# Designed miniproteins, single chains, continued (4), part 30

Each design is a single chain, and the fold is of that chain. pLDDT is the mean over its residues in the fold that is shown.

## One batch from the design tools (miniprotein)

Design m13018
Fold by ESMFold2-Fast:
Structure m13018 (fold): chain A 67 residues (1-67)
Amino acid sequence: GERERAREEAERNLALTREAGLAAGLSADPGESPPPPLSKETEEIAREIGRKLREIGDAFEAELKAA
């Protein structure tokens, strides 16, 4: 997929820039990046977001059908 290829290329570019910065003696801010999200909490939030997105999608489709 074109989208996947573009994202992968962007990610590689970011990784390259990050690595170059690290090699130059630059370090990421230790207090800025939060630890990886908890699986349980993350799943709960993801489900909530998915529910809201579906509601928006349904409303959008209803609007399109009415218009």
Scores: mean pLDDT 63

Design m13019
Fold by ESMFold2-Fast:
Structure m13019 (fold): chain A 86 residues (1-86)
Amino acid sequence: SREELERLLDEIEEILKEIKELAEKDPSLKPLLLEAEELLGIGRLLYAVYKTFASDDEEFLKKVIEKLKKLLEELKKLLEEAKKKL
């Protein structure tokens, strides 16, 4: 659903915020922060494409949700890696 897509983006942005705060305390985490920012950028681009060109396409919405779930899982791995380096 559209609400699920919006929740996934919110979760992605929350994880990035946590990684950013950790990187501000430990500059060695800056490369990991960059990777996290790239993943958020992909998520935002997918959402923008959906809203602009495919907002009525339920199959495209499902594909975007699946891609965002994969991005969220990758971001969770990056957050765990950042926490272990503290």
Scores: mean pLDDT 82

Design m13020
Fold by ESMFold2-Fast:
Parts: C-alpha cells; structure tokens; sequence
Structure m13020 (fold): chain A 82 residues (1-82)
C-alpha cells in the first residue's frame, strides 16, 4: 500500500511524464510515427493505471486512465486521416 506522500510523488511524476510525452508528440511531423508513439504512450498509461489501482492510488489511476482515453481518441482521428 502506498503512503499519501508516495501517491503524491507518483501523481506528480505521472503529470511530468505526460507533459514531456505531449512535447515529444508535438515534435513528430510524420503521421505514422505519431501513431506508433501514441500506441506506446497509451500502453504505458494503461499499465501505470493498473499499477496505481493495485496499490490503492485511485487518484493516480483515474488520471492515467483519463489521459489514455484522450490519446486513444487522438489515435483514432490520426488513423482516419491516413
């Protein structure tokens, strides 16, 4: 079970990692490369959500699941534009 301090640290790290991933995604100009990057990011977020939920970090899990859903919608839009 994670302590409140550990959950806060995990949430802060997740937010920082997501912000960095968004910056990296914005730098990619090729649509196929963006699709590959988004698929990897979504998988990572889903795994992070599962880990957080298993350890009682429900707020971190909810954040990761929300971000994953938003990127899944973006991925579908990019695939339709190919």
Amino acid sequence: MLSPAQEAELTAKLRADVAQAKAQLAAIKDKEEQIRFLEQLIEGLRRAAEFARQHGADRTAALAEREAREYEEELERLKEEL
Scores: mean pLDDT 82

Design m13021
Fold by ESMFold2-Fast:
Structure m13021 (fold): chain A 100 residues (1-100)
Amino acid sequence: MSIEELVIEFAKILKEKIEASPDKKLTEEQVLEAYSEVYEKAETLEQRLALHELYSLLLEKILKSPDKTLTLEEFLEAIKEFLEEKGMPETAKKIEELLK
């Protein structure tokens, strides 16, 4: 899998967890579960580092939140920020369309 494919899969798993959540929010535990699942599919150190950076970004936003959760909107903004910083704006747009 490419880095782009791994990030898309991570985003899909996180969306499923948000939609299944009673409050429609993402918790630290749900992010860790999704990260662990996608990490097992990573084949290179570069892929693992990219996944870890995204995981860390999401975790930081959750820990700074007053209720220790992320909304779907906050999650989408975090993914968009990450992908734009990595020079993948087309992947960011694809994920935004996928998560609508």
Scores: mean pLDDT 80

Design m13022
Fold by ESMFold2-Fast:
Order: sequence, then C-alpha cells, then structure tokens
Structure m13022 (fold): chain A 87 residues (1-87)
Amino acid sequence: SLVDRIEKSLKELLAQAPSMSAAELETMAGVVYADFLEVYNSDAPEEEKKKIGELALEFLEALIALSTDPRVRARLRAMKERLEKLL
C-alpha cells in the first residue's frame, strides 16, 4: 500500500540521514512532508494516517538533531509544527 511504501522509505532515509548534507536533509524533509500530505488527504484509514504522521514527526525530529546549521534546524522545526497541527 501507499502507507507501507512511505513507511519503508522513511525508515531507509532515516538510516542514511547521518551521511546526508544539510541541503539533502532539508530536501528529504520536504519530500516526507509532501508524502504525509498525500496520505492525509487520501481515503486511507485514520489509524494509517496517524501512523504515517507519527513516523514523519520522528523523521523530522531526527533530521533536526542531525542538522548542524541553526537556520536549517529552524526551518525543520517550522515544518514539524505545521505537521503536528494536522494530527
């Protein structure tokens, strides 16, 4: 399913995140947010929407922790706050 595909991708991206540049991390955060919105706006069960939302939040928190640039951290936190408001 779309949910299973996104979950697998998120876990694989998180494993690779420590080797990514700040620009790559921010780009991937945008992709994750877009994937969450696709699930959120779909007819998927509420349980699956919450599951993907929680995984996306975990992913964004991990990216924030791995980022050394305060400006990138601030943008990622803003993205996390927007996602939290949808859950």
Scores: mean pLDDT 80

Design m13023
Fold by ESMFold2-Fast:
Structure m13023 (fold): chain A 66 residues (1-66)
Amino acid sequence: SMVEKAREANEKTKRALEALRKEREVPQDVYTRAATIAGIKAMEDPSLSYDEIYKLLKETVDKLLA
């Protein structure tokens, strides 16, 4: 179902965010904004893999810091 795919997308985004937080130190508000943006994208495309979501989060953080 779409609801199950949305839960999987949210869980992948959460795990990717936790992994990125361990790798890189940035302000909490930047992580919150990046997680929101990446979460929306993951919900729009539930086929995105964990690695794709991780890359999207990392790129979003970099863009927000620029």
Scores: mean pLDDT 80

Design m13024
Fold by ESMFold2-Fast:
Structure m13024 (fold): chain A 65 residues (1-65)
Amino acid sequence: MEKEKVTVTVTVTLEKDAILRIVVLVDGKVVKELVEELPAGTHTFTFELEVDKGSKVEVIVGVIA
């Protein structure tokens, strides 16, 4: 199968210090998970993926108390 390179960029602006969780799924499977304590402000995360052509890529972003 031909592989396709996908770059996912997530930009999050936090009004206060928080714990951020980012999950990247390919065809419903978790391929990346990030949990990080971040200060208020704008944060950018980049994920580079190699997937099968036609795969579904989903990103879930959650802010935890």
Scores: mean pLDDT 83

Design m13025
Fold by ESMFold2-Fast:
Structure m13025 (fold): chain A 80 residues (1-80)
Amino acid sequence: MLTPEEREKVLKIVMEATRKLSDKVDELVAAGKTPDEIRAELQKLRDEILAEHESELTPEQLAYVRDVLDRIVDALVAWA
């Protein structure tokens, strides 16, 4: 299991990433983008966020964050 400090770090990254992805969906929907275009832009933003935090996370933590963000992207695209 993650330590309390590691869990706090991971949760903070996921929460900040979720906010950025949600804001991006709203922007793209307002711009009249298609679901496919929204998915592509969210996947790009997800990869940028993961790259920003790669040095702060273990490979296992990075894989967990990636899986969570992939599910969030799927949910946001389905809702758009």
Scores: mean pLDDT 82

Design m13026
Fold by ESMFold2-Fast:
Structure m13026 (fold): chain A 96 residues (1-96)
Amino acid sequence: VEEKLKKAEEYLKKAKESKDKKEAEEYLKKALDLIEEIIKTYGTKLTEEQILKLLKLAREIRELAIEKGLSEEIIKRAIEIETELGVIELAQVVLK
């Protein structure tokens, strides 16, 4: 989890530093792919700290995509990730 989280953070940083919209979009898609893979692989085994880190990354990706006028696909994927993580977090608290 941690290695993929760091890689996603690196891609987000590269997207923020990119002056080319297409390059920024490519980095954000790579970050989203890693985040989605983490959620699918670990799901209910994610710690609260890991969920918060993933939520922060998804929010920053969404905000950057809106700011730079990037594709709706990136914004939609980020929102879907935020929603899924919220459901996992609530399930972990309520179903204890």
Scores: mean pLDDT 78

Design m13027
Fold by ESMFold2-Fast:
Structure m13027 (fold): chain A 92 residues (1-92)
Amino acid sequence: VQLTDEQVAAFEPIAKKILKEAEKKYPNDLEKQELYIAEQIIKLFDQVGTPEQKEQAEKQLEEFEKKRKLNEKEKKLLRAQIAMGLLAQQLA
């Protein structure tokens, strides 16, 4: 079962809200803004993601880390990117 175009449209305002919060909290630190956005996306994925999607995300992260050694910041950013990709795939 795929999500509708309406659910895709509903997700964009949530992403914009997170971005605005990051800008207000860390207006002079782009790196901290990006980490904050990543943490909020991961939190959202944890709330709405299926167990199967969560397992797939961890597997993708582990496979990527084996190919390229990631530091803690890179792991958070990649985890958020994988989460967004899985959510977007389900919403498309």
Scores: mean pLDDT 73

Design m13028
Fold by ESMFold2-Fast:
Structure m13028 (fold): chain A 105 residues (1-105)
Amino acid sequence: SDREEFRRLETLPAATLSAVNDAATKAEATARERAAAELVERGEAFVAELDVSISENGKSFSLRLTIENGHAKVEVTGSKENAEILKEELEKLFDSVDFKETLTE
């Protein structure tokens, strides 16, 4: 259930959980609103980029979210532990997610 998946995030340290949840919620809301509004208004394929950076509990985490025609592409830099949770949440919101991981340059 959705609540069981949400409770899984509670296993993270409180500070990390808060940062991950805030970043995911904000990225989700912004990306969905932009994609929906743009597609309706323009009637064409929509591409937008959203950069989200979180740093908590001594871990840095950055993601770049790109929305293309209802599909999401996510690039993650830094801590991959939180990235997996964000990926799972994004996959629930979009038909498909292309996930790319990079530790550092």
Scores: mean pLDDT 53

Design m13029
Fold by ESMFold2-Fast:
Parts: C-alpha cells; sequence; structure tokens
Structure m13029 (fold): chain A 81 residues (1-81)
C-alpha cells in the first residue's frame, strides 16, 4: 500500500521510470497487486508513456496470463488512438 502510494506520487510528478521500477518491485513482492499496477499502466499509456506502460503490461501478463486478452485490447486501443 505505501509503495502503491509512492508510485502514484511518482507518476503525478512525471517520474515515470522511477514509478515503473517501483511497480515492478511491487509485483515481485506481491503479485496480487497486478490489478492495481494494470491501472497504473493504463494511466501511463493515457499520458503517452507507452514504453513504461508496455514494460508493466508485459510483467502483468507473465504473472497473470488471464489478463492477456484485456492487455492486448489496451495495446490496440493505444495504437488506434
Amino acid sequence: DEKIKKAEELIKEGKYEEAEKLMLEILDEDPSLSEKVFEFAKELAKKGEYEEALKLLEKIVELDPSKLKEIAELIKEITDS
């Protein structure tokens, strides 16, 4: 939870690389937070930070393959925007 809050603050400050690294650490420690990190990846994509968003989405798919279809749809939406 505290790491999640810090990641939100980093995104708000435009520190996207630091936020991405912290979110990867969060997923390594607690894979159950993949849904919250997926929300962050969508926010990064909305801000045009596609490289960082894609790194997080790739890790989420590795941890939760059930997200594959939803993530593929998001990538298509980003590309079509």
Scores: mean pLDDT 78

Design m13030
Fold by ESMFold2-Fast:
Structure m13030 (fold): chain A 90 residues (1-90)
Amino acid sequence: MLEELLRAAERAGLSEEEKQQILADIAAAPSEELKEIAIESALLLLEGRLEAAEIAGVPTDEPFELPQELLDRARARNAELQARYEEFLK
């Protein structure tokens, strides 16, 4: 499990700080069951990040992350649609 976690982190391009935070969270878990859950959660997070990078597929100036401006615009648009839907539902 730990080897898979480290491999996924390397492939996902995580920073050293991000890797250390994940490992620290796992090490801090007070029981074996919680450690397993923490490891599984970290693996799912890393797999999701790797999948997002593969979907992006096109070299960008930002590593498989949208620029904050575009992300904010997308979230604003979604919020406008949600508000309009809620207004209609009232």
Scores: mean pLDDT 62

Design m13031
Fold by ESMFold2-Fast:
Structure m13031 (fold): chain A 118 residues (1-118)
Amino acid sequence: MDPVVEAVAAGAPLEELLALLDRQLAELAGDRATARAAVSRLWGIPEADIDDELIALARQALEDLRAAVEELRREGAPPREVQERLLGLVAEHKGRFHALWAERVDAPAGERAVWARG
């Protein structure tokens, strides 16, 4: 389970969420093996299936979540709004990530992914 999702569901302080996201972003900025292990742990896909595009998508998802936490902190948003907005973003990014992963597992060549983007 993603530690950020667990912390959001538990109503953790926004400062704790920022610290968790900063740690996850640091893992993705590490060597390729560290980044692959982090993506596998956070999104629940096999480490062997993780390529540079999935690492980049994971980094973008964490950067979007961090920006949302910072904005919610500046707005003084109540805990319910924080949970609703952050869990919504997690669901959106998870959907995009798993859709791309499914194409990678089933497609022997990346050429089809180029034509699937409308």
Scores: mean pLDDT 76

Design m13032
Fold by ESMFold2-Fast:
Structure m13032 (fold): chain A 98 residues (1-98)
Amino acid sequence: MVLRPYVLRVDLPETEPEKLAEQQKIVAQILRDLGFDAVAPSGNSVVGVVYVESREEAIKIAEQLAKALEEKGLKDVTVTLYERGEDGKLVEVHTLKI
């Protein structure tokens, strides 16, 4: 049984730089709390990587993140989950909009 890397991207609609930075800090902390490594801001987004055994586990983590973001009052946020396939290509496997 091999752990697979899943990439999760949180796209934030905020355009005001100070508010965006504050929201990115909130998202990054939630990702770390959920066990994501390599958590970094990227433009309007926050990206993290998690290693899990199944797509179903990755989707559950994405759903937990979506609930945590909603509880923090974030709106119009898009959460996209990617799986790295056997051919090395990133495949979108789940998308949540808050």
Scores: mean pLDDT 83

Design m13033
Fold by ESMFold2-Fast:
Structure m13033 (fold): chain A 73 residues (1-73)
Amino acid sequence: SLARQRARLRLFVEATEGLYIMAEYIASKTNSSIKSSRESLLKSLQELRAEAEKLGDAATVAAIDALMARIKS
């Protein structure tokens, strides 16, 4: 259902935020692998943003945009 799909997407965004914080912590130790992981994460988030737009979930789109901005800065 649409409601379940939105809830699942929300939980994924929350989990991704946790992974990003961990990646920042580890980034002090290696350069190349962290850069590649960050680029892959941004690409995955762009795909999820497109899915959220198709669902009409403006709140999830905003959450993904905020997370992407954090990763890019």
Scores: mean pLDDT 72

Design m13034
Fold by ESMFold2-Fast:
Structure m13034 (fold): chain A 71 residues (1-71)
Amino acid sequence: MESEEKLREYVERGLLTPEMAQMLLDAGMSVEEIDEVARAVAAVRAGGTTPPAEAVATLNRIGKKMLERLE
């Protein structure tokens, strides 16, 4: 499946942990949402001491949706 391939790619690149990838898959997150998470993680890592507020907001938004779907 497209989402599974994308998650494996991001895990191989070190942008997602295997545990995070499994949670995103179990929550049925779209390829676009998975891409948003990977980009936000990359932006947070590049931001150093003060990560970009937009990236943090994206992670919080997607995380909330993921938790709602895992209930």
Scores: mean pLDDT 76

Design m13035
Fold by ESMFold2-Fast:
Structure m13035 (fold): chain A 66 residues (1-66)
Amino acid sequence: MELVERAREAMRRAVERNPGIEEGSAEEVDGELRVSLKVKDDADTAEASRVVAEALAEEGLPSSIG
């Protein structure tokens, strides 16, 4: 599976696990993986980020790319 497909699957799992996440997506831009996260206004962003990092790790992806 391509890197972006694995990232999309990870983001989907993160959304399922954390009700504070509205949506998560991943795309490839100029050969680089980019993930994006939309969090509800009153949600804990740090907790949402942690859940995303865990889901990415399950797919063998780095928790943070910078």
Scores: mean pLDDT 73

Design m13036
Fold by ESMFold2-Fast:
Structure m13036 (fold): chain A 100 residues (1-100)
Amino acid sequence: MINKGFRDAFEEYLLSLGASPEEARKAAEILSKTYVDVLAKVAEFVNQGKEEQAQKILNLFSLYVQKLADDVRAGADPVEAAERYSKELKEQIEKIEKEA
């Protein structure tokens, strides 16, 4: 249920940026899964009292979503952009975990 709700929201957002229906659906699936993983990691840090690390992760997600939006508006493949930024985000989260 939760994953479907986020997927539908991201699909609508990507369509508003000019993505095709097929690419929007595929990219939304990647983004919704990444967002659920981000929320789980944020919850872990908050439960440990590491609110600054949690905030950094949320800020990174927002930054990468904005970069994705800019790329899609410029005519980039939404699926490739979603996969690339999801990988970069995971690497940045791993760095935050090692420093926490």
Scores: mean pLDDT 83

Design m13037
Fold by ESMFold2-Fast:
Structure m13037 (fold): chain A 98 residues (1-98)
Amino acid sequence: MEKVKELLDEIERIVREILELAQKYNRPDVIKAAEEALNYIRLARQYLEKGDVEGAKRALDNLIVALDRIIDLSKDHPEIVELANRAKELAEEAKKLL
Protein backbone atom coordinates (compact mmCIF):
# COMPACT_ATOMS: atom_id res chain seq x y z
CA MET A 1 0.00 0.00 0.00
CA GLU A 2 2.77 2.51 0.88
CA LYS A 3 4.42 2.02 -2.55
CA VAL A 4 1.09 2.66 -4.34
CA LYS A 5 0.71 5.97 -2.44
CA GLU A 6 4.28 6.96 -3.43
CA LEU A 7 3.52 6.08 -7.08
CA LEU A 8 0.32 8.21 -7.02
CA ASP A 9 2.31 11.16 -5.57
CA GLU A 10 4.90 10.82 -8.39
CA ILE A 11 2.15 10.52 -11.05
CA GLU A 12 0.46 13.67 -9.66
CA ARG A 13 3.80 15.57 -9.81
CA ILE A 14 4.26 14.57 -13.48
CA VAL A 15 0.64 15.43 -14.43
CA ARG A 16 1.03 18.87 -12.78
CA GLU A 17 4.18 19.42 -14.90
CA ILE A 18 2.12 18.47 -17.99
CA LEU A 19 -0.57 20.98 -16.91
CA GLU A 20 2.05 23.77 -16.57
CA LEU A 21 3.49 22.99 -20.03
CA ALA A 22 -0.03 22.85 -21.54
CA GLN A 23 -0.76 26.30 -20.05
CA LYS A 24 2.59 27.65 -21.40
CA TYR A 25 1.81 26.30 -24.91
CA ASN A 26 -1.84 27.50 -24.69
CA ARG A 27 -3.30 24.00 -25.24
CA PRO A 28 -6.84 23.94 -23.69
CA ASP A 29 -7.37 20.36 -24.97
CA VAL A 30 -4.28 19.10 -23.08
CA ILE A 31 -5.22 21.22 -20.01
CA LYS A 32 -8.63 19.49 -19.89
CA ALA A 33 -7.08 16.01 -20.25
CA ALA A 34 -4.52 16.78 -17.50
CA GLU A 35 -7.32 18.03 -15.17
CA GLU A 36 -9.23 14.78 -15.86
CA ALA A 37 -6.05 12.81 -15.01
CA LEU A 38 -5.72 14.72 -11.70
CA ASN A 39 -9.36 13.89 -10.89
CA TYR A 40 -8.69 10.15 -11.46
CA ILE A 41 -5.61 10.31 -9.18
CA ARG A 42 -7.86 11.84 -6.47
CA LEU A 43 -10.46 9.09 -7.06
CA ALA A 44 -7.80 6.35 -6.80
CA ARG A 45 -6.63 7.80 -3.45
CA GLN A 46 -10.23 7.94 -2.15
CA TYR A 47 -10.86 4.29 -3.10
CA LEU A 48 -7.59 3.21 -1.43
CA GLU A 49 -8.54 5.11 1.78
CA LYS A 50 -11.81 3.09 1.82
CA GLY A 51 -10.04 -0.23 1.06
CA ASP A 52 -11.86 -0.46 -2.32
CA VAL A 53 -9.11 -2.08 -4.42
CA GLU A 54 -11.41 -2.67 -7.44
CA GLY A 55 -12.52 0.99 -7.39
CA ALA A 56 -8.85 2.07 -7.23
CA LYS A 57 -7.98 -0.18 -10.23
CA ARG A 58 -10.90 1.33 -12.23
CA ALA A 59 -9.70 4.86 -11.38
CA LEU A 60 -6.17 3.89 -12.54
CA ASP A 61 -7.62 2.47 -15.81
CA ASN A 62 -9.39 5.80 -16.39
CA LEU A 63 -6.13 7.64 -15.55
CA ILE A 64 -4.27 5.57 -18.19
CA VAL A 65 -6.97 6.44 -20.79
CA ALA A 66 -6.58 10.17 -19.93
CA LEU A 67 -2.77 9.86 -20.25
CA ASP A 68 -3.15 8.15 -23.66
CA ARG A 69 -5.34 11.10 -24.72
CA ILE A 70 -2.62 13.55 -23.58
CA ILE A 71 -0.05 11.59 -25.67
CA ASP A 72 -2.30 11.63 -28.77
CA LEU A 73 -3.09 15.37 -28.43
CA SER A 74 0.55 16.37 -27.74
CA LYS A 75 2.52 14.77 -30.65
CA ASP A 76 3.81 18.30 -31.50
CA HIS A 77 5.25 18.63 -27.94
CA PRO A 78 7.67 15.70 -27.31
CA GLU A 79 8.35 16.90 -23.72
CA ILE A 80 4.66 16.42 -22.80
CA VAL A 81 4.59 13.00 -24.55
CA GLU A 82 7.66 11.84 -22.56
CA LEU A 83 6.10 12.97 -19.25
CA ALA A 84 2.74 11.31 -20.08
CA ASN A 85 4.49 8.03 -21.01
CA ARG A 86 6.38 8.10 -17.67
CA ALA A 87 3.14 8.75 -15.73
CA LYS A 88 1.50 5.86 -17.64
CA GLU A 89 4.35 3.46 -16.67
CA LEU A 90 3.91 4.45 -13.00
CA ALA A 91 0.11 3.97 -13.21
CA GLU A 92 0.59 0.44 -14.66
CA GLU A 93 3.04 -0.36 -11.82
CA ALA A 94 0.50 0.94 -9.25
CA LYS A 95 -2.19 -1.36 -10.75
CA LYS A 96 0.22 -4.35 -10.59
CA LEU A 97 0.79 -3.72 -6.84
CA LEU A 98 -2.99 -3.78 -6.11
Scores: mean pLDDT 90

Design m13038
Fold by ESMFold2-Fast:
Structure m13038 (fold): chain A 61 residues (1-61)
Amino acid sequence: MSETERLIAELEELAKGLSPDARAEFRAVLDHVRASDWPDEVKRRVLEGLLELARQRLAEA
């Protein structure tokens, strides 16, 4: 399993704890990243940023 796939799985798991609206927002961005032809390094940085935002939103709830 690649690191990008691991980050995607972790983000999807965290998103389950978010509101339906926030989860839909994160899902849309995640689907865009998965479909992109970006290099793995760029995908990883974007996913790491999304993961941090998801954690922040969970803490703010």
Scores: mean pLDDT 77

Design m13039
Fold by ESMFold2-Fast:
Structure m13039 (fold): chain A 72 residues (1-72)
Amino acid sequence: SEVDELMAELDELEATMESLSYEEALRRMQEIEKRMKALVDAGKLSPEQLREIAARMRRVGELIARIREREA
């Protein structure tokens, strides 16, 4: 499903985080956010799925912030 694809992309982003620059990580996160918004607008996300995706996006955001700190 489209939701499963988005979840898989979050997993891949998290798994590849150590090899990404801040700019690359931020770009990938923005692409995921755009797709999440499209799913929300289409009514394809349940409240449970939205909470799960939001929690994972928060975790990934924390990892991206660490990349920014390392590159500063």
Scores: mean pLDDT 82

Design m13040
Fold by ESMFold2-Fast:
Structure m13040 (fold): chain A 75 residues (1-75)
Amino acid sequence: SLEELLKQLEKNRELSREIVDTLLDAFYEALLEEARKMGVSEEDLERIESLPRNQRLDALLKMVFSGKSLEEILK
């Protein structure tokens, strides 16, 4: 998966933490905009943004690519 690829890039230590964090933040923002375009509610998006940084990206990925509701993802 893309997440597994990103984890391998972190393990290789070829990128500084700042670069990795910048790329992850940009990817998160792109997914957030895609979720809005798909009709995900602002209430659900706000709940995702309130999650810990590592969990919010995973939740957003699952919503955008699997079509699962936030309730199903958080079970």
Scores: mean pLDDT 74

Design m13041
Fold by ESMFold2-Fast:
Structure m13041 (fold): chain A 68 residues (1-68)
Amino acid sequence: MMMTLNVRIGETDDEDVARATIESSVRYAKEKGYDKINFTVEGRPDLAELARKLAEEAGLPIEVTVLP
């Protein structure tokens, strides 16, 4: 059975909080043995790219949706 972690990153002025959320979500998924992470990122294509990079470095399959 495939376990997927779903994470939503909203548009925010605090980039450190958004980055910490992405980093902690990737770490949590790795530690708990999730097979995949789905990120939904609102208005921030740069954060979508960060999420892809961190998941790739952790060896986790990722799906990223960028909302306008």
Scores: mean pLDDT 77

Design m13042
Fold by ESMFold2-Fast:
Structure m13042 (fold): chain A 68 residues (1-68)
Amino acid sequence: SIFDLVEEMIAAGKSAEEIVDEILRLLEEGKISVEEASDALVYVYLRLNMSEEQAKKAAERFKEIAEK
């Protein structure tokens, strides 16, 4: 699942920004659904205690990809 990928990336020492980049790349490539990407981004926000600024930037990037 996408959550397993996120946990693997966390275990590998990836930053929240790097994990967000990978989720959004998979969404843009059509490898995950909009719903899976949204759920994964919320998961990263909670798991890594992302700042409101980081969360806003991730949400803006997600919106640009998902609304196409």
Scores: mean pLDDT 86

Design m13043
Fold by ESMFold2-Fast:
Structure m13043 (fold): chain A 83 residues (1-83)
Amino acid sequence: PNDEQIKEAALKTAFVAGALLGVGDSSAYHGYGAAMNAAIALGIQDEVEKAYEEGYELGKKIAKENPPSIAARKAQEEAIKKA
């Protein structure tokens, strides 16, 4: 893969991980870690951190608007669509 493809994958992964963490799914930490490792190699740590923070805010919003039983699924679906 070229650097542009790796960058896009890292940003999408960070956004989705942020949204899942925002609704309380701690298993998403592993995805964020992988995205940050790619970001370090490309010098895009600030962009990956921003994508994570944007995802996290989306996850928090979904958690407020939805019961816990569907919040994680809803966050995953919405984050994948926007990523």
Scores: mean pLDDT 80

Design m13044
Fold by ESMFold2-Fast:
Structure m13044 (fold): chain A 120 residues (1-120)
Amino acid sequence: SLAVDPSVTPEQVREALEKAKEAIEKNDLEEAWKYLYEAVRGLGDLLLTRRPDETIYELFKELGYVAGMLSTKEEIPRSFFMDIESIINMYVALTGDEETKKKLLEAFEEGFKEGIESMK
């Protein structure tokens, strides 16, 4: 069984995303990836401990936005997108909620496109 941290908060995920964004702006890509994956892990924990709501959808969009920004600095490995699908698929496996999967992936994709546009 995967250990889930029930103490993770939306505010902690948002803080990790802000730190990743700041690292991208400073061209510190190692630090950016560190905080981006901290946000991915936190979102996985939130999906398993909380009912998806507007806050969770907004955080997936923010994750997409930061990943989109990073994509203008270097190629995003396919494994990153697989990791995002993995945390959502774990939620679906437990709940059967395929509609929420679609909404989370759409929020991420919208954020990703906006993140790329922000760096032009």
Scores: mean pLDDT 87

Design m13045
Fold by ESMFold2-Fast:
Structure m13045 (fold): chain A 83 residues (1-83)
Amino acid sequence: MGKRYEAAGDYEAAAVAYESTSKIYQEMADWYAHNAAVLEAESAATGDKRLANAAAWYKQQADTYQKKAEESKKKSEEFRNKA
């Protein structure tokens, strides 16, 4: 989405698109972090190592999406400065 607005030279639309994308990635990061905590608690209660492994994967995804949210936010700010 954002790249299409960049190509059109509409920097304000690009900034809004990247801001929206940053929000979506932040929500995904929060969702993965919440589920990681739930899976860690279930693993502790049940002793199921598969839940512990799933929790570790969800935590890694949370970190990945947090980074993507920050990158999209920086792009949004960059394009707002060009608008």
Scores: mean pLDDT 82

Design m13046
Fold by ESMFold2-Fast:
Structure m13046 (fold): chain A 97 residues (1-97)
Amino acid sequence: SLERKLASSLTAAMILLVALGLEAPEEAQPLIEEARRLVLEAMKAYEQGDYEKAIEYLERAIELLRELARRFPEIRELAEAAAENLREAKEYIEELK
C-alpha cells in the first residue's frame, strides 16, 4: 500500500539522518539537525492530515540534504540517499491526496 511505502521511505530517511549525524563533520551538524527537524515536522503535519504542509517540509529537508551533499563530499552518498528517500515519501503523499 502507499501508506506502507511512505512509512518505509520515512524510516529509511530517518536511519540515514542518524548515520549523517554520526559521520558528518562538526560544520555540517546544524544543517543535519535542521533537516531532521523538518522531517519530524513533516511527519506531524501528515498525521494531522495536512498533506500540503507535509510536502512543504519534506521539500525544504531535501534541499538541505542536497546542500550537504554539495558542501561535504565525505557524507555525499548518505545525504543523497536521505534526499531520495524523502523525495519518494513526498511522491507517496502526493498520491494519497
Scores: mean pLDDT 90

Design m13047
Fold by ESMFold2-Fast:
Structure m13047 (fold): chain A 62 residues (1-62)
Amino acid sequence: SDENEDLILEYILSNGSLSTREVAEKVGVSPQTVSNHAGEVGRGEPKTEFGKKLLERYNKLP
């Protein structure tokens, strides 16, 4: 959902100031899944449709 995309993008943009566990709890996934999405976006290597949407949104940020 868009809310989940927003939470993961906020996590990525936080530069590690947000808790991976807290974000994972709000999204309803494992902390490893949150870290994987952040890493994929950072490398430009999305492996899922969700990751591709995150990367597209990340690249459109000012």
Scores: mean pLDDT 79

Design m13048
Fold by ESMFold2-Fast:
Structure m13048 (fold): chain A 65 residues (1-65)
Amino acid sequence: MPSEAEYERLRAELEERVAGLSQDQIDELLRTDPEFRRLVEETIRAGLGVQERATGVPQVTELEL
């Protein structure tokens, strides 16, 4: 299962890959580059795991996402 550290790493890698690109170029990569799309999917999957861990027995502070 993806950990918080794994999600943070994947998100940072995704942000680095798009840092020099316009929104239009990012959209084109999502359509044409299966490797980039896979990175996005992995980041979403890792994020879901982090959210499941955040929703636990102890109550979350008023910074809910």
Scores: mean pLDDT 66

Design m13049
Fold by ESMFold2-Fast:
Structure m13049 (fold): chain A 90 residues (1-90)
Amino acid sequence: SKAIEESLEEARRIVEEKREEYPIISEFLERARAVRTLAEAQALEEELLKAFEEEMAKAKSEEEAEEIGRLFRALAVVVGEIIAEQLAKL
C-alpha cells in the first residue's frame, strides 16, 4: 500500500542521513545486496540484531540510545527490503 511505501521512504531517508556517521550502514546495505540464499538472509539479519545490541550497550545517554534505536529500526527496514528483492529473483 501507499502507507507502506511512505514508511520505506522514511526509513531510506534516515539511513541516508546517518550513512556518513555510521560506516556500518554501508556495510550492511552492501551485504544485503549480495544475499543469494535464505540462509545468508537469516545470518545477515542475526548479525544486524547483534550489531544493534552492541551499539545500544555503548550508549552513554538516553538521547544516544534513542538515536541508535531509530537508526537500527530504519536500517532493518531497508536491509529487509533489499533482501526480499534479492530472494524474489531466485
Scores: mean pLDDT 83

Design m13050
Fold by ESMFold2-Fast:
Structure m13050 (fold): chain A 85 residues (1-85)
Amino acid sequence: SAHEETLQLVKEANKRLEEELEKMKEAVEKDPSLTPHIIEGLKKTIAELQQLKAQAQAQGHQETVALLEEQIAKLQEFIKELEAK
């Protein structure tokens, strides 16, 4: 089902999230001018994840909601770290 496909994609993304954030950190360290663009991209991703979370909540899919909340929290903290520079 579409929900099971979404859940699997969210699980896979969560497993790779730390690696992706590390790559973004390295990119910013190499070229600090990328920071605003990376933050903009992360904010867009958070908005998309919040939309998916709202849909999952409406359907009663608590596991998907929990995983999306975890991803959103990690992305928000990473943005704070980037903005502190």
Scores: mean pLDDT 81

Design m13051
Fold by ESMFold2-Fast:
Structure m13051 (fold): chain A 81 residues (1-81)
Amino acid sequence: SEKQKLYEQALKAVEEALKEYEEGGSIATVQSLLHGAAELVEKAGGDKETVELLRRGAREPALAREDAERAKKRIEEMIKK
């Protein structure tokens, strides 16, 4: 379904953001990936909490890892039926 595709794309973006963060890469890339993931989750009709975690992680670099990890778990639950 379109909804499932959007969640899978959001999951990939979050995983890519976490990898970039852990490898000491570009914080701008991490922020862009988390912003993109938030838009995908919102478009999929995802819950407000998951969208807010991704948006906060994108805005606050110090919270990026924690918020992205929490959002990842929530997105994985939405993909599982």
Scores: mean pLDDT 86

